# Designed miniproteins, single chains, continued (3): the designs that were tried, part 29

Each design is a single chain, and the fold is of that chain. pLDDT is the mean over its residues in the fold that is shown.

## One batch from the design tools (miniprotein)

Design m8989
Fold by ESMFold2-Fast:
Structure m8989 (fold): chain A 62 residues (1-62)
Amino acid sequence: MEELKEKIAKVIQELADKGEIDLETLKEVQEGRGKKGLELAKEIAEKLGIPESTVIEIVQEV
């Protein structure tokens, strides 16, 4: 679980560095807000090959 949290955080940071997500989207994901966070969670799930529900749970706890 800890390694998965670290991988998710790294993917979010890489997407932010590439300009694929804005600061507002990052804040929404970190605060557990559903709208833009759900779209980002789906992208992370696809990149890591895990369920979206798992990504959402981890992102809300980070």
Scores: mean pLDDT 68

Design m8990
Fold by ESMFold2-Fast:
Structure m8990 (fold): chain A 79 residues (1-79)
Amino acid sequence: LGLDLRTIEVALQLADEGRDGFVREEDIIPTLEALGERLSPEAREWLLRLAREVAAEHGDGRVDYRRLLARLRAEIAAA
């Protein structure tokens, strides 16, 4: 996957409008695309799946983006 973790981190920080460490699932992909990321359908589905899992485990229906970044790092390291 052609995903840059630094660009994802920046996108999640920009999507965190409340500065509380949480982002809306629906804001993740549009913010990445606004930063110039060109996600395949497979990469988009994979990222959203991880975001949904994080929201279910650690959020209040919002995505804890630090936990999402940790999950992404683990998935990439395991590949």
Scores: mean pLDDT 75

Design m8991
Fold by ESMFold2-Fast:
Structure m8991 (fold): chain A 63 residues (1-63)
Amino acid sequence: MIDEGDVLLAFAEIYRAIALKYPEDPEPALRGMERLKEQARSLGHDDVAAEIERLIEEVRKAL
């Protein structure tokens, strides 16, 4: 069964790809990832939220 946390992480990976492909304006994608992180925490998926936070940090370091 697909967990909602898995779905949130998949969307975060999509936003990560968008931010890296369009580095001239990464803010909309980064805001999307931050919202997904907050949603994961609100749903009790703290492990998924931590993974999304790690992806956000990787994007910020790569830009």
Scores: mean pLDDT 81

Design m8992
Fold by ESMFold2-Fast:
Structure m8992 (fold): chain A 55 residues (1-55)
Amino acid sequence: AEEYRQELLAIQEEFRKKVEELKAKYTDPEQIEKGIREVAEEASKRVLELDEKIR
């Protein structure tokens, strides 16, 4: 149970960092939005894979 929580928090933290990097690198809202969607899809996939391990 605790391992799941730690992995989930790591995925969320990585997502947050990547979003901040995108905002720092790009000033164009369209570029930022596209980058965020890609990072969000990757994070969602990792969360689903983690959830499958415990279900």
Scores: mean pLDDT 78

Design m8993
Fold by ESMFold2-Fast:
Structure m8993 (fold): chain A 87 residues (1-87)
Amino acid sequence: LKEKAKKEIEEQEKEIRSLVDEELAKKLIELAKKLGEADAAGDDKTAEKYAKELDKLIETIEDEEKKEKVEEAAGKLINAKALLAAA
């Protein structure tokens, strides 16, 4: 279970890095991980803050197909990080 979460995190980080430039990928991955950790901790205020920052960064992606894939990958990364933090 913990190993499955770690693998999911690695796969989604790789997906995000393949879709956008390194600087944007780094920011997206960092926010998604922080959001997952805040969700696991029950810190709704911090989770909302990171969710808004993440959404703003995703909105900067001009390619609609890449934007959709980044949204999906970020969501999976958030969930996997929350599971790992809760374990």
Scores: mean pLDDT 83

Design m8994
Fold by ESMFold2-Fast:
Structure m8994 (fold): chain A 99 residues (1-99)
Amino acid sequence: SMERLEREVREAIRELALRNAPRLVELAEKDPERARVVLGFVVGFAREAAREAIEEGDEELLRELLEALEALKRAAEILGDEETARELEELREELEEAL
Protein backbone atom coordinates (compact mmCIF):
# COMPACT_ATOMS: atom_id res chain seq x y z
CA SER A 1 0.00 0.00 0.00
CA MET A 2 1.04 3.63 -0.46
CA GLU A 3 0.74 4.25 3.30
CA ARG A 4 3.19 1.42 4.01
CA LEU A 5 5.63 2.72 1.38
CA GLU A 6 5.40 6.26 2.83
CA ARG A 7 6.12 4.90 6.33
CA GLU A 8 9.11 2.84 5.11
CA VAL A 9 10.54 5.84 3.18
CA ARG A 10 10.05 8.10 6.24
CA GLU A 11 11.80 5.57 8.48
CA ALA A 12 14.73 5.27 6.02
CA ILE A 13 15.14 9.07 5.83
CA ARG A 14 14.99 9.28 9.65
CA GLU A 15 17.68 6.58 10.06
CA LEU A 16 19.95 8.33 7.53
CA ALA A 17 19.42 11.71 9.25
CA LEU A 18 20.24 10.32 12.72
CA ARG A 19 23.27 8.30 11.56
CA ASN A 20 24.68 11.35 9.76
CA ALA A 21 24.13 13.76 12.69
CA PRO A 22 27.94 13.84 13.44
CA ARG A 23 28.57 15.04 9.87
CA LEU A 24 26.32 18.03 10.61
CA VAL A 25 28.93 19.20 13.15
CA GLU A 26 31.51 19.33 10.32
CA LEU A 27 29.01 21.13 8.07
CA ALA A 28 28.29 23.71 10.81
CA GLU A 29 32.00 24.61 10.86
CA LYS A 30 32.44 24.65 7.05
CA ASP A 31 29.07 25.96 5.77
CA PRO A 32 26.91 27.51 8.53
CA GLU A 33 24.08 28.58 6.18
CA ARG A 34 23.55 25.05 4.81
CA ALA A 35 24.00 23.56 8.28
CA ARG A 36 21.13 25.70 9.66
CA VAL A 37 18.73 24.39 6.98
CA VAL A 38 19.82 20.75 7.48
CA LEU A 39 19.69 21.10 11.30
CA GLY A 40 16.05 22.21 11.12
CA PHE A 41 15.03 19.11 9.15
CA VAL A 42 17.09 16.67 11.25
CA VAL A 43 15.76 18.12 14.54
CA GLY A 44 12.22 17.62 13.19
CA PHE A 45 12.95 13.95 12.45
CA ALA A 46 14.65 13.52 15.85
CA ARG A 47 11.59 14.87 17.70
CA GLU A 48 9.25 12.53 15.78
CA ALA A 49 11.57 9.55 16.41
CA ALA A 50 11.84 10.48 20.13
CA ARG A 51 8.05 10.52 20.54
CA GLU A 52 7.79 7.10 18.83
CA ALA A 53 10.67 5.57 20.84
CA ILE A 54 9.19 6.75 24.16
CA GLU A 55 5.66 5.55 23.28
CA GLU A 56 6.91 2.11 22.15
CA GLY A 57 9.64 1.68 24.81
CA ASP A 58 12.23 1.12 22.05
CA GLU A 59 15.45 1.13 24.12
CA GLU A 60 17.67 0.62 21.04
CA LEU A 61 16.16 3.65 19.25
CA LEU A 62 16.34 5.68 22.51
CA ARG A 63 20.09 4.99 22.74
CA GLU A 64 20.65 5.84 19.05
CA LEU A 65 18.71 9.09 19.52
CA LEU A 66 20.78 10.06 22.58
CA GLU A 67 23.97 9.79 20.48
CA ALA A 68 22.40 11.76 17.61
CA LEU A 69 21.05 14.48 19.95
CA GLU A 70 24.51 15.08 21.41
CA ALA A 71 25.89 15.71 17.89
CA LEU A 72 22.89 17.89 16.93
CA LYS A 73 23.28 19.97 20.11
CA ARG A 74 26.98 20.51 19.32
CA ALA A 75 26.07 21.62 15.77
CA ALA A 76 23.45 24.05 17.16
CA GLU A 77 26.05 25.47 19.59
CA ILE A 78 28.58 25.98 16.74
CA LEU A 79 25.84 27.81 14.78
CA GLY A 80 24.99 30.01 17.80
CA ASP A 81 21.44 28.62 17.82
CA GLU A 82 20.96 28.69 21.61
CA GLU A 83 17.20 28.05 21.39
CA THR A 84 17.63 24.83 19.36
CA ALA A 85 20.52 23.72 21.62
CA ARG A 86 18.26 24.21 24.69
CA GLU A 87 15.37 22.29 23.06
CA LEU A 88 17.73 19.43 22.15
CA GLU A 89 19.03 19.27 25.75
CA GLU A 90 15.43 19.13 27.07
CA LEU A 91 14.68 16.30 24.60
CA ARG A 92 17.87 14.45 25.67
CA GLU A 93 16.77 14.64 29.34
CA GLU A 94 13.30 13.30 28.40
CA LEU A 95 14.90 10.36 26.52
CA GLU A 96 17.25 9.53 29.43
CA GLU A 97 14.24 9.46 31.81
CA ALA A 98 12.46 7.04 29.41
CA LEU A 99 15.37 4.52 29.58
Scores: mean pLDDT 79

Design m8995
Fold by ESMFold2-Fast:
Structure m8995 (fold): chain A 85 residues (1-85)
Amino acid sequence: MYKVTVTTADGREAVLEGEKFSKEDLKKALASLGVEVSDEELEEVLKKYDTDGDGTLDGPEAGSALVDLLRERGVEVKSVSVEEI
């Protein structure tokens, strides 16, 4: 089980907890950070980081995907942490 925490430079924070993270989990985390993304952008990032090809991401993959999507939208990322819990 993973805990993924992403903090933006403007002080917003998103926390994801789980074994695997879906496209919908990433969308909810991004919404918490004030970012709206299209399903097309989510699918492109999932293909990039989904090492297993199962359509879901582990903690490290989800963290990387969130950072990539935030940077693509011009949002400055302050920190990302991935913890196994």
Scores: mean pLDDT 79

Design m8996
Fold by ESMFold2-Fast:
Structure m8996 (fold): chain A 74 residues (1-74)
Amino acid sequence: SMAQLRNAVQAVKAGQDALALTILYNLFIAQGLDSATAEVRALQLYYLLKANQDLDEDALVELAHKYLLQALSK
């Protein structure tokens, strides 16, 4: 959900890295990905958010949402 995606962005900005990874992993599992794929996708999105954490929250949520849609398009 968009709320979970925003929670992950807030966790990244707060330096709560373990929480951010857990939220992202559970988000991908909820979207129907297997555990191994969800772990890889969560790590990829987490590093994308960390690299861009200087962006404002709304911009970072939009970036994360675009990534999520692309990751689920297969």
Scores: mean pLDDT 85

Design m8997
Fold by ESMFold2-Fast:
Formats: sequence, C-alpha cells, structure tokens
Structure m8997 (fold): chain A 70 residues (1-70)
Amino acid sequence: MENKKKAEEYLQKGDKAFAEGNYEEAVRNYIKAATYYNQSGDKEKAEEALRRALAAHKAGDVSVPGNLKL
C-alpha cells in the first residue's frame, strides 16, 4: 500500500516538525499525510492528519484574540 506508506512517512515528518516547534513544516507534512490517506481510502486517518495540521497552524499562526475589548 504505497499511498498509506507515504501517508505514514509524512505523518511522522509532521510529528517531528511539530515537536521541534517548526509549525509551518508540520502543517505541510500533515496536509500531505491527509492527502495520501484520502487516496488510500483511509478517511479516518486523513481527518486525524487534518486535525493535527489545524493544531499546528494555530500554534504557529498566533491570531490576535477577536474577543479582546479595548
């Protein structure tokens, strides 16, 4: 299963990047993992990879809190 193997490789790369604080690299690798999981038919793993990408994006992209009142 080449697509699943590629998905696992990218998921591991994303996890390593996330652990090192490289959130942009983590997001890219998690998105690639999700793409390969979708191609392999593993929808649940694809959704998990996308959730990890979202978490990495939020950690790296510090948006100003929209509810902060002046």
Scores: mean pLDDT 75

Design m8998
Fold by ESMFold2-Fast:
Structure m8998 (fold): chain A 92 residues (1-92)
Amino acid sequence: MEEIREEAEKRTEEIEKELNLKLNERAREFLILVAELGLLEERAKKEGPTEEMLALARELAERAEELYRELEPEEKEMVEKLVKKLEEELKK
């Protein structure tokens, strides 16, 4: 769990630096949760999905959905673009 979170935080920080963006705490946390989900999905592809991985993915998805509802419309547009770039980075 901690390794996935650390990698997600690192990827999010790299995107912020690359795009010269300053995200607020909610938008940043949302991107970290999306990155954690992407990393779990890649791990499930390599090792096969376990019940623990599926349960964690569900919990992370619920938290991400809750945070997304709290975002302003301008923040939603910004995170949609960043999610697309983050997904590309995770596939490298």
Scores: mean pLDDT 78

Design m8999
Fold by ESMFold2-Fast:
Structure m8999 (fold): chain A 87 residues (1-87)
Amino acid sequence: MSAEEELLKIVGETSKEFAKIWEKIKATGDEAKIKEAEKLNEEFTKFMQEAAEKLLATDDEKEQKEIVKKAKEKAEEFLERLKSLLE
C-alpha cells in the first residue's frame, strides 16, 4: 500500500468511527459537548489536509512513513478525545 493509500484508509476508518461516536454525542443534547466535538473534527480535518499536502510534496519514503505514522497517532488521539466527551 502506498503512503497516500494508507493515509486515505486512516481517514476513512476514522470517519466511520467518528460517525458512530457523533450520533451518541448528539443524543446527549449537551450543546457544549456537541461544540467541542465539532471543534475536534475541524482540527482533525485540518491536520489530515496538511498531512496529505506534505505527502504530495515529498518523494522520501522515510519521510512519507513518518507522515503516515503521525496521521495515525492523530486519528487515535482524536477518537480518544471524542470518547471522553461521553464520560
Scores: mean pLDDT 85

Design m9000
Fold by ESMFold2-Fast:
Structure m9000 (fold): chain A 85 residues (1-85)
Amino acid sequence: SAAEKANFEEGLKSLEESLEQLEEILKKENISEEEKEALKKGLERGKQELKQLRAAIPESWKELHKRVEELEERLEELEEKLEKL
């Protein structure tokens, strides 16, 4: 439905904002090179998944929205790890 598509598009926008915020936080952190590389790798993976979600041909907008929520959860875990460093 149009509402399901709108929810998916809002989810993509929220993910983009989360990725931008996480990238800015990472730039301000004074962390070890090993930890920084691991976090950067996680961030790049998130960006790649967002790109794939944007390019997906939807069989179901609900299924795509669920994938957005799953990526949001992974980015939240990455942010929590960054906050604990």
Scores: mean pLDDT 74

Design m9001
Fold by ESMFold2-Fast:
Structure m9001 (fold): chain A 68 residues (1-68)
Amino acid sequence: VPRASPEEEFAEFRAYLATLTDVDRMRELLDSLRAVYDRHRGEMSPEEAAFFEEMIELVEARVRELEA
């Protein structure tokens, strides 16, 4: 079975984020993603960097939604 496309992975991740209502947990997830990105950015391909940046944006958007 082929791996999910980045679009499909983002759709699944977005759906998962929609089930989360704890803003503190979402902030913890955001901090973890940023920390991984910062530590490994020099080792990432452009595609990997873009994937992490999109995930960070999705979590940031969800945090703002929960804080609204």
Scores: mean pLDDT 76

Design m9002
Fold by ESMFold2-Fast:
Structure m9002 (fold): chain A 81 residues (1-81)
Amino acid sequence: VSEETLEAEVLLALAQIIVSIVKKYFDKFTTKEEIEEAIRQLKKAIDLANEAVRLDPSLSKEAQAIIDEANKIIEELKKKM
């Protein structure tokens, strides 16, 4: 395992953790400020997933699944505002 491969796997894991936390606490985001913060965290997860693919393109399918889920949750959060 190269340093780059390990970094990519860690970034992808962090992206998945962020998406999972926001999804778990979705119903708890009720104020505009809380919703905007949740959206910011999901955008961070998308950036981490994209960086993981840049470091290790073999992760592209797994990263795309995380990005797609994050974008879906962002759309659902925007409907709460």
Scores: mean pLDDT 87

Design m9003
Fold by ESMFold2-Fast:
Structure m9003 (fold): chain A 86 residues (1-86)
Amino acid sequence: RPVLEELFASMTPASLAAAKTILALFDELAKTRPVSSEAVAKAVAAAILASLGEIDEGIELFAEALREAGASEEEIRRAVEEIRRA
């Protein structure tokens, strides 16, 4: 079976909730401070990974996006906890 079809079949309510939470948290951050195009690209890639069931990999990439956007380690920790609760 093609890899992309197999990945899309791995999408669950939990993986989609994680992806939506990543995008919502990044949108909230972007309203409070300027963000680089690199940070935006990483946040979008993180949401895509999470939506495909790679939630831990998505969280790690999102943490990198938040660091590049100038988020504190406490803000990053809270964001990770929010995504894991989704």
Scores: mean pLDDT 79

Design m9004
Fold by ESMFold2-Fast:
Structure m9004 (fold): chain A 78 residues (1-78)
Amino acid sequence: SELEEEIKRLQEETKELYEKLSPEQQKELEKKVQELEEERKPEMEEIVESGDIEKAKELLKEMLKEIKKIAEELLKEE
């Protein structure tokens, strides 16, 4: 599916960005990811309770886009 292809691409791009980060930048990214997960936790719980797999995939895509943006911003601060 198109959504699954976008998720796979975002995962690959995010991994490549992570590998370019310094250990200190990786720690900062991990901290920001935890903050994002906590912020999105109520929405994730609602989706899981609904059983809406497509909505769960859309949320994953959105979170991956935000993680990628954070990683790109960290690299830019070098």
Scores: mean pLDDT 82

Design m9005
Fold by ESMFold2-Fast:
Structure m9005 (fold): chain A 78 residues (1-78)
Amino acid sequence: MTKEELLQELKRLLDSNAPVDEILEALKRFFEKYGDDKEAVEEVMKLLNEWEKKNISKLTEDERARIAELVNEYLKKL
């Protein structure tokens, strides 16, 4: 799967308000393959921040923490 395909899949999941577990799985796939690509990571972070802002009332603190933990694990490597 290409960078564009993974990014498009993530965007689709975010737009459809998919379960957080599915979003986390897509994020993990993206970061495992492109987590060292700073520009790609920044683009994903922008999408996540926009999605969280729109869905803040639907996300628990635990779900937000899980997303932040996964992202920080890969950002630490940059």
Scores: mean pLDDT 76

Design m9006
Fold by ESMFold2-Fast:
Structure m9006 (fold): chain A 61 residues (1-61)
Amino acid sequence: ERAAELAREVNALLGEMERLKIETETLVEESKADPEKAAEIIAEFERQMERMEAQLKALRE
């Protein structure tokens, strides 16, 4: 079923996004003494989140 398939794909992406958020928060905390490195980590997180949000949007359309 299309609906069941979409639900599994959405849940998988949401799980990846949550995991990425937690990992990024940890890395930012560890890089607190290095603002440039923290900014780079945040920028990479934003890029990955944008990509995953685009996938979620495509699945929900």
Scores: mean pLDDT 80

Design m9007
Fold by ESMFold2-Fast:
Structure m9007 (fold): chain A 62 residues (1-62)
Amino acid sequence: GMTSEEKKALEELVKEGYDESEAEKAIREVVDKHYWELSRLSPKERVEELVKRAKELLEKSK
């Protein structure tokens, strides 16, 4: 299951018009690839970084 921070990042991406399924996959990929970087951030900063990095992946997939 997704953490609270991952769910908040997903909600923000969906609000910005990204597809929920693709946004969830992007968030999961960011968590898997950048686990240590994310773990050093506060909960709020983690949401912001998840949104930022997920957007980078989503834009590259177009």
Scores: mean pLDDT 82

Design m9008
Fold by ESMFold2-Fast:
Structure m9008 (fold): chain A 61 residues (1-61)
Amino acid sequence: SSPVEKINEIKELLKQIPKAPSLDEQIELSKRIAELVRELGLNGEQVEMLHSGKPAGEILS
């Protein structure tokens, strides 16, 4: 998938964490997010932009 698609996947996973019915499901969502962050090579500033809801184009610039 494109880098934009991976950023959008991370954003959707972040929305799912507070809705997950169990701690185990929250942990699995967090692991998938960590894998995508690693695959994209995102730095700390870009990770903060993800949590603040910045658009994929801004995060990847």
Scores: mean pLDDT 83

Design m9009
Fold by ESMFold2-Fast:
Structure m9009 (fold): chain A 103 residues (1-103)
Amino acid sequence: KVLEEKDVEKRVELARQLAASSDPKNIEEALKALQDPDLEVRIAVARAASLNPNTDIAKKIVEAALNDPDPEVREAAALSAILSGDKELIDVVNKKFNTKFIV
């Protein structure tokens, strides 16, 4: 199965919008985007999670992205959480990797 680059670009943009959305109805779609076969789409969700103004939604997306089979997606999720400065998001990363990041 070959996905056209143009379709991937559209999915990346939609994935960013869903991950940054404060509407709890959009969380299911953002989590489905983390199951996208394209690595670029999954990285986009992980990176955009820290832009979500609702910490509870951001936390759920970060937790899911940290369980991705690809290390680049997991690194994107961890980095976005740390750079957000949100202690709850950083705690999710610390708990997942059994480590402590200093803010």
Scores: mean pLDDT 77

Design m9010
Fold by ESMFold2-Fast:
Structure m9010 (fold): chain A 128 residues (1-128)
Amino acid sequence: SEEVDKLVEELSKIGNLTDEQKEALREVLTAPLEEFREKVIEFLSKLGFGDKETLSKLHPFDLLQMLVLYLAGVGTNITPADLPKIREVAELLLKHPKFRAFFVEAGLPEDADARTVVWALLTGGVKL
């Protein structure tokens, strides 16, 4: 609980999350690994990104992009000024084993660092 609460508070400082959004994020972070993607979909649906059926048909990379940009307080038009916030969110999420597994499911390397995540989000996951 303490590790989850600490992560939620750190993410809240970046994205200015409401108490309801903090609780919804806590549900994602406490979900078992096999339910993790479904809880991410539920969270994004609650945020208005779409209905659960539509979101469930998206590639994990698209779900990851929506989640990271939302948590960073960034819109769909990424500017250079947004990059430090996106990097900070990526660094925090990569410390959580279930999120690291989700980054791999989204097509990132197992050893991906925050810079790799930022680059993938800027390029739509284009392989170098």
Scores: mean pLDDT 81

Design m9011
Fold by ESMFold2-Fast:
Structure m9011 (fold): chain A 77 residues (1-77)
Amino acid sequence: MDPLTRAFARAIGAGMNAKSDEEIKKAADEIVDELVRERPDLTPEQREAFREWVYDLIKKWKEVMEEIEAFLERRRK
């Protein structure tokens, strides 16, 4: 699997399992570390930008799941 595709799959999985913002940040760092091992050609700026992107992706996915749960709970008193 392409390193980028693998990072995307892990970001989604981490978002579903993460229970705190700290866990999301930790997961993003781990995903980026793995990508960097496959792509050592990336500059420090590119690595940091990718880390921020992965963090945002995980956070957005988690927010979407939380919104779905909140929506369902709002239908029950």
Scores: mean pLDDT 74

Design m9012
Fold by ESMFold2-Fast:
Structure m9012 (fold): chain A 57 residues (1-57)
Amino acid sequence: MEEELERLLEEIARAGGVPLDLVRQTAEYHGWDLEEARAMVRMAEIGRAEGAAPPTA
């Protein structure tokens, strides 16, 4: 796997607030490419920006 792909998966996990293992399993299951991983980073960032705080906070 490309080092770049691993870095993008880490960014998705961090932005989405989910474990890296879950992101990696999802990427493997769906066969994400670098372009798809970059799109997912963008979507996770948007999601985090709109729903940054947990409901209880």
Scores: mean pLDDT 71

Design m9013
Fold by ESMFold2-Fast:
Structure m9013 (fold): chain A 69 residues (1-69)
Amino acid sequence: MTPEEAAYETIRTVAELLKERYGVDLDVENPSGEVLSKALEAAKKNNDYGTVSMLGSARNALIAAGKLG
């Protein structure tokens, strides 16, 4: 799995967890930078800093791959 693929899987997994735990409606079938941004906001709103850190790592991997920023 490439770092980019791993980042998208992290976004999907986190989006599914946030949907299950907090009822946040996120598109888990199409992981993207928009889903990442919504997931980050949901995690911050719930003070889930471990999830914020995990999503930050995924964001950095996507930036390095030229997909974000």
Scores: mean pLDDT 76

Design m9014
Fold by ESMFold2-Fast:
Structure m9014 (fold): chain A 81 residues (1-81)
Amino acid sequence: SLSFEERRQRLLELLAEKMKEAGITDPEAFLDKLALSTIVEKNMFPDLPTAEAVKNAAKRLGIELSDEEAEEVARLFDLPP
């Protein structure tokens, strides 16, 4: 398994361009917000796939993720399915 630091670095690399295009200046804080928003979405809709919860959370925070990007984010967050 990847370490926490390795997962964080991969998330920053994966989302770097989209965060830049959206004017996000604190990528670390953005990842924390995205993770929390995804957890909230999953708690409200337990049957929702985690990747779809990620995609919905990202959209509310100002970035559009593809299905493939959302699946990778879900894996790297190590959240329950």
Scores: mean pLDDT 83

Design m9015
Fold by ESMFold2-Fast:
Structure m9015 (fold): chain A 77 residues (1-77)
Amino acid sequence: MVEEVELSDEELAQILELWEAMYEYLSKTLSEEQKEKLKELYKEAVELIERYRAGEISAQEFLEKLQEIYEKVLELA
C-alpha cells in the first residue's frame, strides 16, 4: 500500500500564486538574462500544473518535476 498524494485546486492555486509572487519579486533583482530564464521556468511550472490537472502525470511525478524547476530558480537567485 502506498500513500496517494493528491493536490486540490486550492493547493494548485496556492502554488501558482507563490510562483507569480516569486517571479515578480525576483524580476526586480535579477538581470535581464536571468529574468528571461525565470520566465521560461515559470512557464514550465504552469505547464506541469496543467498536465497534472489533465491526469497526464501522477502527483508524485508532478512534485518531483516542480522541485527540479524550483532548484533551477534558486540557482538564478
Scores: mean pLDDT 76

Design m9016
Fold by ESMFold2-Fast:
Structure m9016 (fold): chain A 58 residues (1-58)
Amino acid sequence: MEELRKRIEELVAEARALAQANRDQLTPDGSWPREVAAALHRLGKELLDAIDELEALK
């Protein structure tokens, strides 16, 4: 349970760091580069999965 909360915090921090580090890579139309977009998408999926798992434990 505590491990899942820590995982969620780590995923949020990772997504924030990735977006911050690649801010200058944002295209004029507001799109992230493919690699950054893919990484953010995967982090978002893992975050949702971790939240669902945490809720299932209650």
Scores: mean pLDDT 76

Design m9017
Fold by ESMFold2-Fast:
Structure m9017 (fold): chain A 59 residues (1-59)
Amino acid sequence: SAAAQAAQQAIADAEEQKRLIQGQIANSSVKDGPAMPKFQEMLAQLDAQIAENKALLAA
C-alpha cells in the first residue's frame, strides 16, 4: 500500500540521518561540545519516528 511504502521510506530516511549524526559524534570533538545535547535530542526523535513507522508496518 502507499501507506506502507511511505512508512518504509520514512524509516530509511530516519536511519540515514541517524547514521550521519552518529558519524559526526564519532569523528569529532562534538561529544564534549555544546552541540551534543542537540544531537542527542535529534537521535531520540529519529528513534521515535523509526519505532512509530515500524509499528504501523506491524499493524
Scores: mean pLDDT 80

Design m9018
Fold by ESMFold2-Fast:
Structure m9018 (fold): chain A 68 residues (1-68)
Amino acid sequence: SEKELEELFKKAKEGDGEAMSKALQMAVKLKGKIGEAASKAFTEGVKKVLTSAVDSALKKEEERKKLE
């Protein structure tokens, strides 16, 4: 499941908005399965990567909606 999240991040960086959405959902689910200290470290790492990727994906999706 963690490896699946990494694969989704790779696709999200390539501009796959659906992969980005799935990565976010999976990150939240994984947080619930790990211990408190590990959960905090995981959240910090995920937050940094996801914030950057989400911003990129949202900009691309917004451009697509304007062109439609």
Scores: mean pLDDT 64

Design m9019
Fold by ESMFold2-Fast:
Structure m9019 (fold): chain A 99 residues (1-99)
Amino acid sequence: SPIEQLRQLMENTSAQLNSAFKAKDYERFFNIARDFANQLAQISPQAAQVAAALLAEIDRVKQAVAEHRSNPTIVGFLLATLSSEMALAVRQLIRHLES
């Protein structure tokens, strides 16, 4: 089901994002986030709309990280916020599909 695909995608993505963050591999972090959004777009038409919004947000966060790359506290906050927003988008989409 689309709901099962969403849950599996979020679980797999969360593990990969955490690994990239611990390694301070921010290029890998953003590649994982973009791959997540691209996979999300394939699940349903509603998920495709959410994925488009997330891709725009990923680009904004990537730019903000580049601007603040000398400040690890700000970088950490920006990446944690992006991870939370990706998880929230999945939770909201699941709730919509359960309605």
Scores: mean pLDDT 87

Design m9020
Fold by ESMFold2-Fast:
Structure m9020 (fold): chain A 100 residues (1-100)
Amino acid sequence: MTIEEEIRELAKKAGLTDEQIDKFIEIVNILLDAIEKGVPEFKKLSEEGRRELALSIAELVLNIYKKNNGDVEKTAEEIAKLFEKMGDQEAAEKIRSLLK
């Protein structure tokens, strides 16, 4: 199973529609891109590390997305606040800008 297929199965199991699944995957990819550009350590991840990160991000985004009843802006804000709590203000602001 590819990582994208695994992410799709997680979203489908959560009750998302096909349209919501596509948007969810886009959000996960935007967040992964933001993390890779904002956090030097993630740029050096192995293939396995990248898969584990992608799955962890997918689970995080899915939980927040469900909690906010599919509201993308509220989902982005909660993710951004988590990065602020971790001391990564730049990643938080980038997430807000990409998910506007």
Scores: mean pLDDT 73

Design m9021
Fold by ESMFold2-Fast:
Structure m9021 (fold): chain A 62 residues (1-62)
Amino acid sequence: SAKIKFSDGSEGEATATSLGIGYAVADGRVYILDATKLKKGAKVTAVDVTTGEILEGEVTEA
């Protein structure tokens, strides 16, 4: 799993699936992201599955 810090200051852990889709949970919210981009120092775009809001995150640990 990879650790992500989001642009709103929340932190979460991302899990990759076999379909290249990742899921992250931060501050009680669930996000979908591109699992192929889960490398330390990479920027990722995360989409909240409930609201559809888009957040940027940075992978802090992978």
Scores: mean pLDDT 80

Design m9022
Fold by ESMFold2-Fast:
Structure m9022 (fold): chain A 81 residues (1-81)
Amino acid sequence: HMDELIDELIAELESIPEFQREARVLRAAYLHAPSKLEKLNVAIGILESVLKRHPDVPDRIKELYNKLKEEYEKLKAELGL
């Protein structure tokens, strides 16, 4: 489920000209990050930066942020963090 959410986020960012760099950074980080927690942390950080700079982004990006944040909190709970 997390991989599907990240793939969808990358596709959404790639569809928006202003976010091509963010899409590329996320794709690279996702390939190279050693842990699931780290992959989620990078994705959430990118989305928080996007939402802060562009509050008018499509609702789908906001929905993906909420879903990824939920997965991150769930994983932290599973790891006892």
Scores: mean pLDDT 80

Design m9023
Fold by ESMFold2-Fast:
Formats: sequence, structure tokens, C-alpha cells
Structure m9023 (fold): chain A 78 residues (1-78)
Amino acid sequence: LKEKYEEAKKRGDEYVAQGKRLSGDIEEQVQAYRQAAAYYASATDYATKLSKEEGDIMKRKLEEAEQQLREAEARAAA
């Protein structure tokens, strides 16, 4: 469980970093943030099973990734 949590969190962090690097390619940025949100959703599920504090932290990271995805999708649609 802890290993799955750490891996999902690490993957989410990597995709957020990739999305920031892809600022010149809106479509690829959307895909990067979509992957980040998916990994953070998995990490949130695992974190909630470990502790309430870890679950709350991961919920905030997930909300931030979902917000970045929504903003990137809006830019891609414009």
C-alpha cells in the first residue's frame, strides 16, 4: 500500500513538471495534466487508507492538478 502511494504520488509530480515544461504545446500540456490528475486520484485513494492527514494533503494536490487541467483545456479550446 505505502509503495503504491509513493509511486502514484511520484508519477503525479512528474506529470505536473512535464505539463509546466510543455507550456508551448497546449495539447501535450493537456495530456500531461490529465495524467497527473489520474495519478493523484490514485494517490489520494491510497493516502486516505494510510491516514486522514495524508488523504487531505493529496486531495489538495488532486484539486490543483484538476484546476491546471481545466485551465489547459480552456486554452486548447480557444
Scores: mean pLDDT 81

Design m9024
Fold by ESMFold2-Fast:
Order: C-alpha cells, then sequence, then structure tokens
Structure m9024 (fold): chain A 94 residues (1-94)
C-alpha cells in the first residue's frame, strides 16, 4: 500500500482519540473497556508508524470480538465507526 501523508496520520490519530473518549463514556464493563481501549491504543501506535491498513484491521477485529464474544454492541460500533472514518481518509489523496 502507499505511504500515507502526515495529514492522514494526524487525522487518524484524532479519530482514535475521539473513539477512546466515547469508549470511556459508554463502556461500563471493565474487561470490555480495557480490551477496547487496548485495541485503540495499538491502532494509534500503528497509525503513527504509517501502518494505517493494520490500524484499520485491528479496530475491525476488536469490534467483531466486542460484538460477538463480549456482547458489547455499542462499544463495537464505536470501533467500527473509527475504522470506517480512517478508511475513508486513507482512500483519499489527502
Amino acid sequence: SMKPSQEVIDEAVKILEEAKEKVEKVEKDEVAKKFALGAIEKARELALQGNIEEAIDILERAAEILENEMEEPETAKILREAAEKIKALYDKEL
């Protein structure tokens, strides 16, 4: 895949920070919260390294686990929406 621009990286990190704030507000189960926040933190690390596709993949995989194994659909939706926003940015030349 192409190397992302600094603008895409910066916006991806912003999206992930907003997702973190939403998870901290919405998620009441401690195990699911730690799992979701851990996935967001790892996605942030990957985004800062320019590994945007891997950041998207970890968010999508974590959302599947949150919905299907942890029964936390609202938190899963937060991670999916973050992944979709980052994917939309990465598909643009900006």
Scores: mean pLDDT 85

